# Designs tried in a protein design run: designed miniproteins, single chains. Part 50

Each design is a single chain, and the fold is of that chain. pLDDT is the mean over its residues in the fold that is shown.

## One batch from the design tools (miniprotein)

Design m1723
Fold by ESMFold2-Fast:
Structure m1723 (fold): chain A 70 residues (1-70)
Amino acid sequence: SRLDYIIELVKDRLEKAAKYYSPEEFRKLAKEEIEHVRKTLEELGYPKEDIEEVVKRIEEEAKRLIKESE
């Protein structure tokens, strides 16, 4: 689905960022990315439940990447 595609794009961006930035910088970038995704999906008219599921999956990936970098 388009939502799965968006999740995979964001995960790819986060994996690349995690290799390049410090853990503190990465945490900030991940929060900004999540906020941007919420806003974009809201503007596209996605239901709140779908937006929350997408955000949860992205947050879990960001948390995994932070743990791997420590």
Scores: mean pLDDT 84

Design m1724
Fold by ESMFold2-Fast:
Structure m1724 (fold): chain A 62 residues (1-62)
Amino acid sequence: MEEEAKKKALEVAKNMIDHGFDRETTIKAAKTAAELLGLDPEKAEKIAKEAVDKVLKEREAK
């Protein structure tokens, strides 16, 4: 469940950032995806923020 949510959040983050969406919009989308997998809102938001920040850091380094 948690591992699945992290994977989904990363997929959403990569797709949206690659298409020019901002950090705030991408976090909201990734959070919603994690919530759909059964995570509570606070945990989903944490996972979404971590996933989006990871993707943005990778893009800045490359």
Scores: mean pLDDT 80

Design m1725
Fold by ESMFold2-Fast:
Structure m1725 (fold): chain A 82 residues (1-82)
Amino acid sequence: KKIELIKELTKEVSKIAKDPNPTLEQAREAAEKAVEMAKKDPSVKTYAINAIKAVGNIYRKTGDKEEADKIEQEALKKIEEL
């Protein structure tokens, strides 16, 4: 259900935000999960897009900015194709 998917997206963002040193793999996994949620229910696309951008912003604080931009662009492109 839409509410459950939104809660899962929020939980994934919160999880990476609480990590003091999130890895590139954690950021990629969280973004890919958001894409998967949008595939299950396209009505959550807006929430998934917001989650992907939040994950990218969190990773940029401690990680590589170019890798963060790439993760965002790849995930957002997959959602646009839905």
Scores: mean pLDDT 82

Design m1726
Fold by ESMFold2-Fast:
Structure m1726 (fold): chain A 55 residues (1-55)
Amino acid sequence: MRDQLLQQLRDGARAAGLSDEQIQAIVDDFRALLDAGASLQDAVRAATDRIDALQ
């Protein structure tokens, strides 16, 4: 599940026209949030908000 969501985040960010560096930063932030004990829902929301902010 986690790896599938990471792939979906990468694909969504790429489709939004973000650079590889921006996509990697979003993925790294997503992983850091999960490692810090954030819920999967909170991590997904933060990643989506970041994609929207970088557009």
Scores: mean pLDDT 79

Design m1727
Fold by ESMFold2-Fast:
Structure m1727 (fold): chain A 62 residues (1-62)
Amino acid sequence: MTLEQERAIGEAARELLAEGYSNEVIVKSVKAAIDAIDADPTLTPEQVREIVRKEAEKLKAA
């Protein structure tokens, strides 16, 4: 995982926390992004942010 990908995860997590998402949703969304990077280490920071946000929105809808 690159430093830029780590920063993207951290920034997305902070944004979700500010928007009122629960710690459980944020943790699961971050894990999904880490798993995605492990499967495809070429993911851009923008794609990583999108993965975190989409997973959080999916978990919120459930």
Scores: mean pLDDT 83

Design m1728
Fold by ESMFold2-Fast:
Structure m1728 (fold): chain A 65 residues (1-65)
Amino acid sequence: SSAAAKAAADALRALVDADPNPSAEQLAEALRAGGLSRETAERIARAWVADPEAAQRLLVRLVTA
């Protein structure tokens, strides 16, 4: 839902503001707090950690857009 997407984005932004190098565990918790299931959040966090360069580019895009 749009509400879950907004909550997930807000949680991720707050995490990045506090720590620019979040762990997979912190990423999974932020996504779960945003409304994703634990299983889905952990799956996405693992994929994100597999490519930290792509994750960093995404964070820069979110900050500069």
Scores: mean pLDDT 64

Design m1729
Fold by ESMFold2-Fast:
Structure m1729 (fold): chain A 86 residues (1-86)
Amino acid sequence: KLSQEELNYLLLLAVTLKRLSEELGDEKLAAEADAIAKELLAKGAVLTEEQKAMIEQSLEGFKLLSEESKKLLLETLKKEIEELLA
């Protein structure tokens, strides 16, 4: 059973992964991240205003990365989410 803090952090990661995957055009990964985010929201996960700002900052930083770094970041976020859900 995940704590409220763990649920909120997972939601932050899942929404970030979704937004970054959409930016890269990875429709499959974006859909997978969206499904995880919806499940976490159903479990009572919430995002603060500060966390929403962090997602926007992550997206702006992501746009400045090389294509290889963008792909690596998406794989890293996906792996972190999978490890935390286990």
Scores: mean pLDDT 86

Design m1730
Fold by ESMFold2-Fast:
Order: C-alpha cells, then structure tokens, then sequence
Structure m1730 (fold): chain A 92 residues (1-92)
C-alpha cells in the first residue's frame, strides 16, 4: 500500500486533530494529544507512535494498522519527508 497516495486521497481525515481522532477511533486507535506541546500519541494494539502534526500522526498510525493487517507499506511522511518501508521503524 502506498501511504502517500492514500493520504493524498484522504487528506481531509488528517486536516485537524478532530478529524484525525474520528478516523483513528474507527480504526481502534487510541489518540492522546498534549494541548500545551501539540504532541500527538497514537496507540494501536500496544504499539505507540508520536508526532507533532496531525498529518504525520495519521501517516504513522495508518502504517501501523496496515502492518498489523499483514500489508506491505511504503510512503513518505508529509511533514518530515522520511521514507517508510517498514512499520517496525515506527514502533516504540
């Protein structure tokens, strides 16, 4: 799955923290946001990722969900420009 292409088609889901939370809850992802720092923490099946932007947070969460489903993931983080070839790189 190309995460960059999926995000381009679904950018509205990651436009704000509110839309990210709504999408994440449908996927079974726990979302925690620190309003003071803007840090977003996403937890899926005991695995955690962090970001400072809803789009980056959504990208990382999508990679975790896809990897858990046994899907190959590729793409570029829209905020940091980092390439992702394995969801294992996103797990803390």
Amino acid sequence: MDLTEWLKENADKFESLETLKAWAEEQGIKVEADEESGAITLTYEGKTVRALDPASAGFKALALVAKARGEEVTGIDPVTGAEITSADELVI
Scores: mean pLDDT 68

Design m1731
Fold by ESMFold2-Fast:
Structure m1731 (fold): chain A 65 residues (1-65)
Amino acid sequence: SPLEEELRRLQEEHDRLARELTDLERQYEASTDPDERRRLRERIEELLARILELVRRIRELERRL
């Protein structure tokens, strides 16, 4: 089903973003440079917003299946 394929793609993207988030959080905890920490925080906030929107789309699509 096209909807099932789209759902799978969104879930794979979610997994990718979750792994990226974990990596950035690890980098943030390891960093002692204030400028690097600021950039990492901004990236983390952007990723969290993207993950939230993706989760909403996944839930909407699951309701259609």
Scores: mean pLDDT 88

Design m1732
Fold by ESMFold2-Fast:
Structure m1732 (fold): chain A 92 residues (1-92)
Amino acid sequence: SSAEEIREELLKSHSEEVAQYFADRVAYLKLDLEKARERKEVVLYTAEKLREIGLSISEDGEPTLNLEALEELASKDPSYKPKLERRKEELK
């Protein structure tokens, strides 16, 4: 499922609690990661909803936390500050 794929991918770089939180939100909103990857006009809603909850899809089709989600996590956990700063550099 999309929620399981999100959890597994985020676990590579994030804690189990963070990965599960975003996976649960994807499941609750019934977002389909495969539809977000299609980049067709009809699937723009799914991609936009993923961004609203704090997720982005890379060019390789992999889910990652967006800048807003990283800023919120960094405010609660100092270990996220380096990840936030790296993301800011990537967006320049």
Scores: mean pLDDT 74

Design m1733
Fold by ESMFold2-Fast:
Structure m1733 (fold): chain A 56 residues (1-56)
Amino acid sequence: TEFKVGDNVRIIGSPNPTPYESTGKISEIRGDKYRVHFRYGAVADFQPNQVVKVEL
């Protein structure tokens, strides 16, 4: 299934550990990247292959 704004996602493909939690919500989709917001207001951009959609 394709991703969309509002989806909850888990980070799975990162060369380095992020300072953010492993899960967040997609706030924006821009071509080849997803902008993910984490629970503390931290934000990072990921490629589609770096995230997986999670169920609530």
Scores: mean pLDDT 69

Design m1734
Fold by ESMFold2-Fast:
Structure m1734 (fold): chain A 80 residues (1-80)
Amino acid sequence: MEEQEERFRELEERLERLERLKKEKGTGSIEEMERITLELAELLASVDPSDEETRARLQEAYDRALELLRELVEQYRQQE
């Protein structure tokens, strides 16, 4: 198994868990979401530009992570 594919799968699993927690409990870890988003960005930057399938999958996961991170940050900012 390629290390990159394993990391991507792990990141997708973590993202799904945090999305469920946000939906069910209205809370989440900004720190963990930042880490997931950064690792997805690193994987996306490492992929061959001509590998459209892998890029599309990573971009979708990255967009989902970024959206969730934005929502969590906005929620915590409202407490200031």
Scores: mean pLDDT 74

Design m1735
Fold by ESMFold2-Fast:
Structure m1735 (fold): chain A 81 residues (1-81)
Amino acid sequence: SEMEERLEILREEMERLDVPEEVAETALRMFREAEKARQAGQPLPESVFETFDSLSPEDQRLVLQADAATALRWVERQEAE
């Protein structure tokens, strides 16, 4: 699915930034829940915000950097098709 393909790119970007494995797995679960809510036309669950807020400020920055890089790679992939 497009969701799982995008999450795989996110995982690769987090690995490139040396995000700790436990933080990366936490971020992947969080983004999967966010994407499910988006596809269902629902607002973001409070659990997504609570999970992100549970991360250290440094891990939050790394996750956001990985997400931004993932978004760019996803757009480039769509343009190549």
Scores: mean pLDDT 83

Design m1736
Fold by ESMFold2-Fast:
Structure m1736 (fold): chain A 110 residues (1-110)
Amino acid sequence: EKKERLKELIKKFGDEVIKIFWEAYEKSTDEEVKEQLLNYIFIVRIAEKEILRKLDEADGDPEVTLEAFKLAGETIIQLANQISPEVAKKVKEVFDKALEEIERILEETR
């Protein structure tokens, strides 16, 4: 029930972050920055898989879900900041919105 809604939000967050990194990739003329962005896209996919696994193992436990999501989001924002503050700001805006939606779902179904 709420676990499926949480999974959808986590996947949506991952997709939005990957879109931001692909946009940065397309705008970059630096081959090393492009390689770094490809690695970050891979890291986002791995983080998404790990959060979804923890959510399944904890049967949607609110604290486990929220802790895992916050840790992944903070890590991804730090990676984005290594590209530029502008990319980091876009990732943070998507993260803040996703976090609000996750917290709302967790409160609704307690």
Scores: mean pLDDT 83

Design m1737
Fold by ESMFold2-Fast:
Structure m1737 (fold): chain A 74 residues (1-74)
Amino acid sequence: MESLEELLARGEELEREIEAETDPERVERLVRQFGERVFDFLAATTDEAVREEVAVRWERFLRRARAHLEALRA
């Protein structure tokens, strides 16, 4: 099972990968793949504090990815 540290580290790597990506379709695919990974982690996690931390980090990730997508489509 994936650890919280592994999930958060992958999120940070993907944020950098997305910021460097110029293909909107690739960005959307990376967001979707990470979203699946986040939801799988949350489905296996009953600790509310861990769930809150993951939710906050996921919201931040989505906000940044959406801003980048809007810039690429402008």
Scores: mean pLDDT 82

Design m1738
Fold by ESMFold2-Fast:
Structure m1738 (fold): chain A 84 residues (1-84)
Amino acid sequence: VSEEQIRRALEELVREYSVTPAELAAAALLLPDDLQDKVLRETGRLFGVSVETLRREGERMRRLSPSGVRAVADRLRELLRRYS
């Protein structure tokens, strides 16, 4: 999966579903390691937040809203498949 495909998927999630950086970070933590790192970096670029801050906020969001995070992860996986 290319950085361009990830960026397009993230932009659509923010535009259409009003997803926050913490929710995107939490969803990324549910992805395989290679894809997780790419998604966290692109989320950091999009929102001007460090990957370290996103990992902390994402882990917190996963504990507070596990069902919500799974829904965001499922949407992200669908969009990444569409743009592949």
Scores: mean pLDDT 85

Design m1739
Fold by ESMFold2-Fast:
Structure m1739 (fold): chain A 98 residues (1-98)
Amino acid sequence: SKLEELRKKIEELIEKGRKAAEEGKEEEAKKYLEEAVELEIKRLALERGEEDEALVEELIELRRRGHENLLDEEVQAELAEEARRLMEKLGVELEEVA
């Protein structure tokens, strides 16, 4: 199952990121955790039955732009709002953010 493969890859990347952080390799830890987030977005889309590759690619691109503009609070706020809108299209309700 593609879903099982993604889940396993996400776990592997999270573990690698944690180990890199423990070793003081902050940049490597960030890269592994960032890849895990991108795969998590793809996993959520698949679980929702969403096969719109364009929507999934938009979510990945927003994450990439966030990294390029990490210190720009206005850009980060705009990216967060756009990500919320795209997640709503996937049927993900934000009720879990308490």
Scores: mean pLDDT 66

Design m1740
Fold by ESMFold2-Fast:
Structure m1740 (fold): chain A 120 residues (1-120)
Amino acid sequence: SKVEEIVKETEDILEELKKYALENKLEKVAEEVEIITLELKTLVDYIKKHLSEEKAEEYVRKLLEVTKELVEKLKKILEEYKKNPSMTKDEVYEKALKVIEEFREKVYELMEEIEKLIDE
């Protein structure tokens, strides 16, 4: 299905990001990416259970877009780390957590929209 295709794309970009973090010995960042992957899997299962196929596609697509933004921002932080020998792993992790928190706020807003649709 189209929903399954979009979900696979979301999982693939997060797996690529996790591998990139691990290649740079940023294990704490990779752990946070894994937690996000599990949180998104739970949300996708909820979407599939409660929404129509059309609405499920709409919301997994929105979820993919906010996930792409997260991945872009985290990749920029990792690139900065690779170019700056003065940057510590803890500084990278702190910057990553800020970006992840912004991502979680956007996901929470999508969850509120989904809950309103279920109540209709």
Scores: mean pLDDT 89

Design m1741
Fold by ESMFold2-Fast:
Structure m1741 (fold): chain A 85 residues (1-85)
Amino acid sequence: SAAARQAALARRKALLEKSLEALTELGQLIAEMKRKGADPAEIEAVEEKSGEITRKLNEALKENDFDKLDEILEEAKEYVDKLKG
């Protein structure tokens, strides 16, 4: 139905917005770690993981695989939550 298609499009848009939000939050956390003089090795580890998440999100977007996007977003959220302690 038209309603079901509209709901699917709304879900995909929400996942794309959440992707941007997660990447922005990771960038802010990295910036805060650098500002506070965190251990360079810890900063490098977070930057590497952020790069991996960004690559996976871009690959899922290129494939138009929004189910993979959802899975990667859950992983990103868990990682951010762990960093916040």
Scores: mean pLDDT 82

Design m1742
Fold by ESMFold2-Fast:
Structure m1742 (fold): chain A 83 residues (1-83)
Amino acid sequence: SPVEEAIARLEADPSLSDEVKAEGIAVLRLVVEQPELREQALARAEGLLELSRELIKKGIHVELAEQVVRALEIVIPALRALP
């Protein structure tokens, strides 16, 4: 499934901290268990992606923001692929 593929990609990415991996996986698992949260989780993830990209452009917390962008580029398509 797109969610299982996204979880595997998060776990296999050596550029992501254990904390960022755990949070991305937790959001994916939560939305599978509670599909009613999908739209809210997607909106929050898209907002966090925009904020993280802006932080990178301004040179603020760049290392963390780059990890968050990478994780969200995996998480967001998986959330959109859910029925």
Scores: mean pLDDT 89

Design m1743
Fold by ESMFold2-Fast:
Structure m1743 (fold): chain A 75 residues (1-75)
Amino acid sequence: SLVDEAVERIREELAKRTLSPKAQAYFDELLEEIRKAKSLDEALRIVTEKLMEHRFDPEILEVARIALRVVEELK
């Protein structure tokens, strides 16, 4: 599915980066939430909500922003 492709691309893109343990944990949680989505539109909503929950953490925001970009590119 397109959702599975989004998860795979997000994983590949972020695997090239060195993340803190906190950012890695949020990244793993984000991928699990996206994988449960039934469409790319639902995946976008999930990522946006996750981003807003952690707006006070610049590193977590960067991870969520990258995920948003990948999902948008697949639409």
Scores: mean pLDDT 76

Design m1744
Fold by ESMFold2-Fast:
Structure m1744 (fold): chain A 75 residues (1-75)
Amino acid sequence: ALEEGRKLYEQKKYEEAIKLFDTVPDDAEALLLRGVSYIKLGKYDKAIEDFRQAAAVASPNMARGLEEAIKNIES
């Protein structure tokens, strides 16, 4: 699922990628890729939610980057 979703994201098939990432709960990479896919589709509220959840399960270093990304989207 994660590998297939990543391949779809690289092909710019964002809606199809999101569907596959929906099958991978609580994975920081899947949440991050789903969030950026939502940004590409203009769904910023969903992207922010995914980035916040990714930050909650990610390492402290990755979480800081995600918090900055959230702030930039909200601004």
Scores: mean pLDDT 77

Design m1745
Fold by ESMFold2-Fast:
Structure m1745 (fold): chain A 77 residues (1-77)
Amino acid sequence: EITAEQVEQTIAHVRGLRDKVLEVVTDEELRRRYEELSDELIADLEAAKTSEEVEAVLRRYEPRLRALGDEIWRALE
């Protein structure tokens, strides 16, 4: 029941968060890792054809994004 418009809104939200994170992260290695991971997430979301596939993609990337987010937060402090 997920529409293409809803997927596009989710991708736009992810891109917005990506831009905000990259604005504050000065460490080159963490920036590259975050860019790579977020780009992979966006590509997989664009390739998803069903709501089940979208949910599977988000579920797959959630722990990886959380772990990297924690590393970024520790590096900023």
Scores: mean pLDDT 78

Design m1746
Fold by ESMFold2-Fast:
Structure m1746 (fold): chain A 68 residues (1-68)
Amino acid sequence: SLAAAKAAAIALARARLDAARAEQVETHLNNALGALTSSPPDIAAAFAHLAQAHALDPEAARVFWEGI
């Protein structure tokens, strides 16, 4: 599920990054998920937030994307 992929991505970021950067990854992935699950889905916002998460931790962003 997307929720499980998000949890795995956040756990990975928290293991590898300092708390402030891990929180930024969590915020961007939460916003990306919110954009994808909105009605209608906001694909541009989802991609913008995923790009920000990728800039902070490309592996965490990959784990999230592969869960879709």
Scores: mean pLDDT 84

Design m1747
Fold by ESMFold2-Fast:
Structure m1747 (fold): chain A 89 residues (1-89)
Amino acid sequence: MELEEKAKELIQKAKEAIDNGDREAFNRLFSELLRIVDELIKEGKYDFAIDVLNELIKLAQEAKKKGYKVEADAFIKTLENLINEIKKR
């Protein structure tokens, strides 16, 4: 529960970073969210991890619309691969 709430807070901050054109904050927040996903997986909270990864895909698509296409495309591919690995378990 605490990790899910933290993820939601960081997702909101990442949206704000995209809207403000703050590429450095966006990249930092994405790295923090990926660490939370790793912690969720370690705790066996796979459904929450998948939910966070899907929200990160949405954020990457929004970043792509704002001109961060190369970073966004790379992130989306990585996130989709992580979701598939979790689902195979």
Scores: mean pLDDT 78

Design m1748
Fold by ESMFold2-Fast:
Structure m1748 (fold): chain A 83 residues (1-83)
Amino acid sequence: MEKVIKESKELTLELAKKKGANVETVESVMEASIQISIAAGKEEEAPVNGVSSGADLLKRRGLLSDEEAKELIEKTKEIVKKG
């Protein structure tokens, strides 16, 4: 799970950087969602929940479209399936 969480975070943060977002802010929001998922006993949902939180922040800032956010979440689900 640690490797899957790391890979999902890196994928999202690289996209955030390309879009000109504050990477530290995006990472903080993702990390909060990851920690909440783990604390709730839903560690298997942590990668998707983290990426979803990052994508939502980017969408609220007008840096990511609905289609791009959906694609990012689907790529994260594929990483989870392969891990």
Scores: mean pLDDT 83

Design m1749
Fold by ESMFold2-Fast:
Structure m1749 (fold): chain A 68 residues (1-68)
Amino acid sequence: SMSEHERFLLEVARERAGLEREEFYERAREAAEQESYAALERLLGVDVATLEAELRKLRERRAEEARR
């Protein structure tokens, strides 16, 4: 499960990027899929592991909401 610390880091990174939460995570996922992890970590100000945990959670939540 995602810690409060990880959520805080992602919110700080998103604010620095100046993007909406969903758009920020979608762009970050695209960068990770292209295996440009160094650029992704610089964009976020956090490590890829923290980002992957948040993206996985968002994907699971969206899939669950689509089923409802």
Scores: mean pLDDT 60

Design m1750
Fold by ESMFold2-Fast:
Structure m1750 (fold): chain A 100 residues (1-100)
Amino acid sequence: SLEEKYENLKKELDEAVSRFDEAYQKAIEVAKDDPEERERIEQTYQRMKANIDRLKKEADEAFKKDPEKGIDLYQSAIDAARAGVKLMEEKIEELEKRKK
């Protein structure tokens, strides 16, 4: 059912956001001796987090009138959170390679 699919997407988003938060914390720790890099990571995290929250809110509102649109927006929020994980993991790899 659409309702069951929506509840499953909520769980996937919670897991993706949790992983994004964890990847962000690790990126900040790796960048602790580089203030400019840390600031860039923090700004990127805040912008992406705000976008995820916006998509989640839009999805909840859309689901009330158009469940398929709500599901699509929730999937967009999950995709954004997963993109955030990948971006943080790539930044961690980049910073670790710079340590000479």
Scores: mean pLDDT 88

Design m1751
Fold by ESMFold2-Fast:
Structure m1751 (fold): chain A 77 residues (1-77)
Amino acid sequence: MEAFRAKAAELAPRAEAALAAGDKEEVERIAKELARAYVEAAIAAGYDPEELLKAAESNEKTEETEIVAEIVKEALE
């Protein structure tokens, strides 16, 4: 979790700049980086990747939950 928080703090200024510029592609890339950092931190903390995937898929399907599910599937490989 600490690594995720550090990554979120690092990416926050970039996200604000991208939002102000209307750069949707950069916002999406930042969202994917945050989702990846979250999944990696959770796995490193001993969470079951399969349980994380089920949780992501059971939530209301949003762009963020789909990104998280894809990253978890990649981590299981």
Scores: mean pLDDT 66

Design m1752
Fold by ESMFold2-Fast:
Structure m1752 (fold): chain A 80 residues (1-80)
Amino acid sequence: SSAARAAAERARLRALDPDRSEEVLRVQRFTAEALRKIGEIIDMKLAGAPEEEIEEKAKELTEWVRKQLEEEEKEREEKK
């Protein structure tokens, strides 16, 4: 499964660069999730989904990105 392969790759990456693996895994997770959501929107548009549904998915992506940025900002504020 894709999840099992991802887990195996993470384990391999940790073995190679333990100090950087967590940062790389966070960036990789964010990038993969963002691309997946963008792909869903493109697929819906290509399939002729209603504009309203496409806009709803785009809003979900925007909200998700905003939430990720808020979590990072919260961590930054907490470190103050």
Scores: mean pLDDT 72

Design m1753
Fold by ESMFold2-Fast:
Structure m1753 (fold): chain A 87 residues (1-87)
Amino acid sequence: MSLLEKLEQDYQLFLEILEEEYPELAKKIRPVIEEALEKMRAQPEKRLEIRQEYVEKIDEIFKEMNIDINELEKTVLRKYLERLEAE
């Protein structure tokens, strides 16, 4: 599996977790991540620059929605671990 394929899978799992726990946040973030992944597929050599752009857009969304980043990270990590332990 390529680095880009792993990155895409990680972002898809992140979006699935957000849709379960923070559905309104997921609706705002999904198009940003999907646009970033499409750009990364078109220009893999620029993936770090594209990632930086989408990270900035997501950070702006978090600030607009007054999201507690520490609580969000704890929830996402817990859900990741639960999925890894699922049979």
Scores: mean pLDDT 73

Design m1754
Fold by ESMFold2-Fast:
Structure m1754 (fold): chain A 99 residues (1-99)
Amino acid sequence: SKEQQKRQLELQIAEELFKASEAAEAGDEKAAIEHLEKARELAEQLRELVKDDPQEAEEYARLIRVIEEIIEQVRAGNLREAAMASRLMGAVLKTVAKS
């Protein structure tokens, strides 16, 4: 179902965000960006899946913007801040997906 596809994508995004957090904590900027870009691509797929629901589409548009901001934090060398933000967003998405 569409709801099952949505939950699966949310869990995959959360997994990529947790991996990005771990990479950032390890000082691996390249790996952190690769995982954040995968999270962004999955979030774009999720936004497309819910495009006929303006409220849900806007929620995932906000998620994409947050991921883009975290990528910029990594590029700026703010790895601690990027790790914390990635972990927080991953936790939020995991909670939403299980609800």
Scores: mean pLDDT 88

Design m1755
Fold by ESMFold2-Fast:
Structure m1755 (fold): chain A 69 residues (1-69)
Amino acid sequence: MLFDTAKLFDFIREAMEKYNKSLDEMMKLMEEAGLEVSRTYGASISAEERYKLIKEKVEEKLKAEKEKE
């Protein structure tokens, strides 16, 4: 049904450790990724798929940022 909040929390924690990001930074990345997913896919995807895409977008942004440093 709805996205598993525990999986999201675990992802945030792991990403904070792996990419040396604060919780505030992670929240901003999630908000930005959520906006991008909404603009690209709109309402045509399920809530579960939307959260999965947001997670993937956040991870891509984190990898790109880490690679610059």
Scores: mean pLDDT 73

Design m1756
Fold by ESMFold2-Fast:
Structure m1756 (fold): chain A 65 residues (1-65)
Amino acid sequence: MASVEFPSSDTIVITGDSADAMLDLAEKELEGKLSDIALSMVRMAVSTARNVEGEVTLTLKMPKE
């Protein structure tokens, strides 16, 4: 199970027990809302979680364009 939260306008929190589920949810929630570069950074961050067992929480700070 995975979730995406926006605790502030510049912060994205993604939680889940599967990197693939986290990536799918993040892409659905963030598609069209982030730049291509920012979305690529999210994809890389989630991919590093593939080797982590159990629930993972990723906190991303978005730079102001």
Scores: mean pLDDT 70

Design m1757
Fold by ESMFold2-Fast:
Structure m1757 (fold): chain A 71 residues (1-71)
Amino acid sequence: SLEDELRALRKQLEEKMRELKRYMEEVRRREREFSPSKQEILDMTKEMMRKMADVTEIFVQIRAVERQIAA
């Protein structure tokens, strides 16, 4: 059902947001404890942006399913 699909997507979103939060905390830790190179900062930023894109994709899918249920 659309309701089951929505439930599964919301669970996936929660997990991906948890992964993003953990990664952001690790980036903050590395910046505090180490003097990262410009390349390391760039690589960490790219990975963070990629994880944000994954979260955004799931959010868009949730919104699409919600609109189908409301219609």
Scores: mean pLDDT 85

Design m1758
Fold by ESMFold2-Fast:
Structure m1758 (fold): chain A 65 residues (1-65)
Amino acid sequence: VTREVAAALRVIGIMLELDPSMEVRIEDGKIVVIYEERTPAVEEAVKRAKEVAKEFGLELEVRLR
């Protein structure tokens, strides 16, 4: 399992807990988080995802769908 896949799985767990509509992708060695509407739950999920990405030494990109 690559570092990117391990980090993405942890981020997916966060999304499933806070907003299951969010999508996670791996692009160009970075984690991409995609959301449909900016809510407090999405903001908290993005915050936790950034912490995970830093822990794994990866870049995180946040996109509106």
Scores: mean pLDDT 81

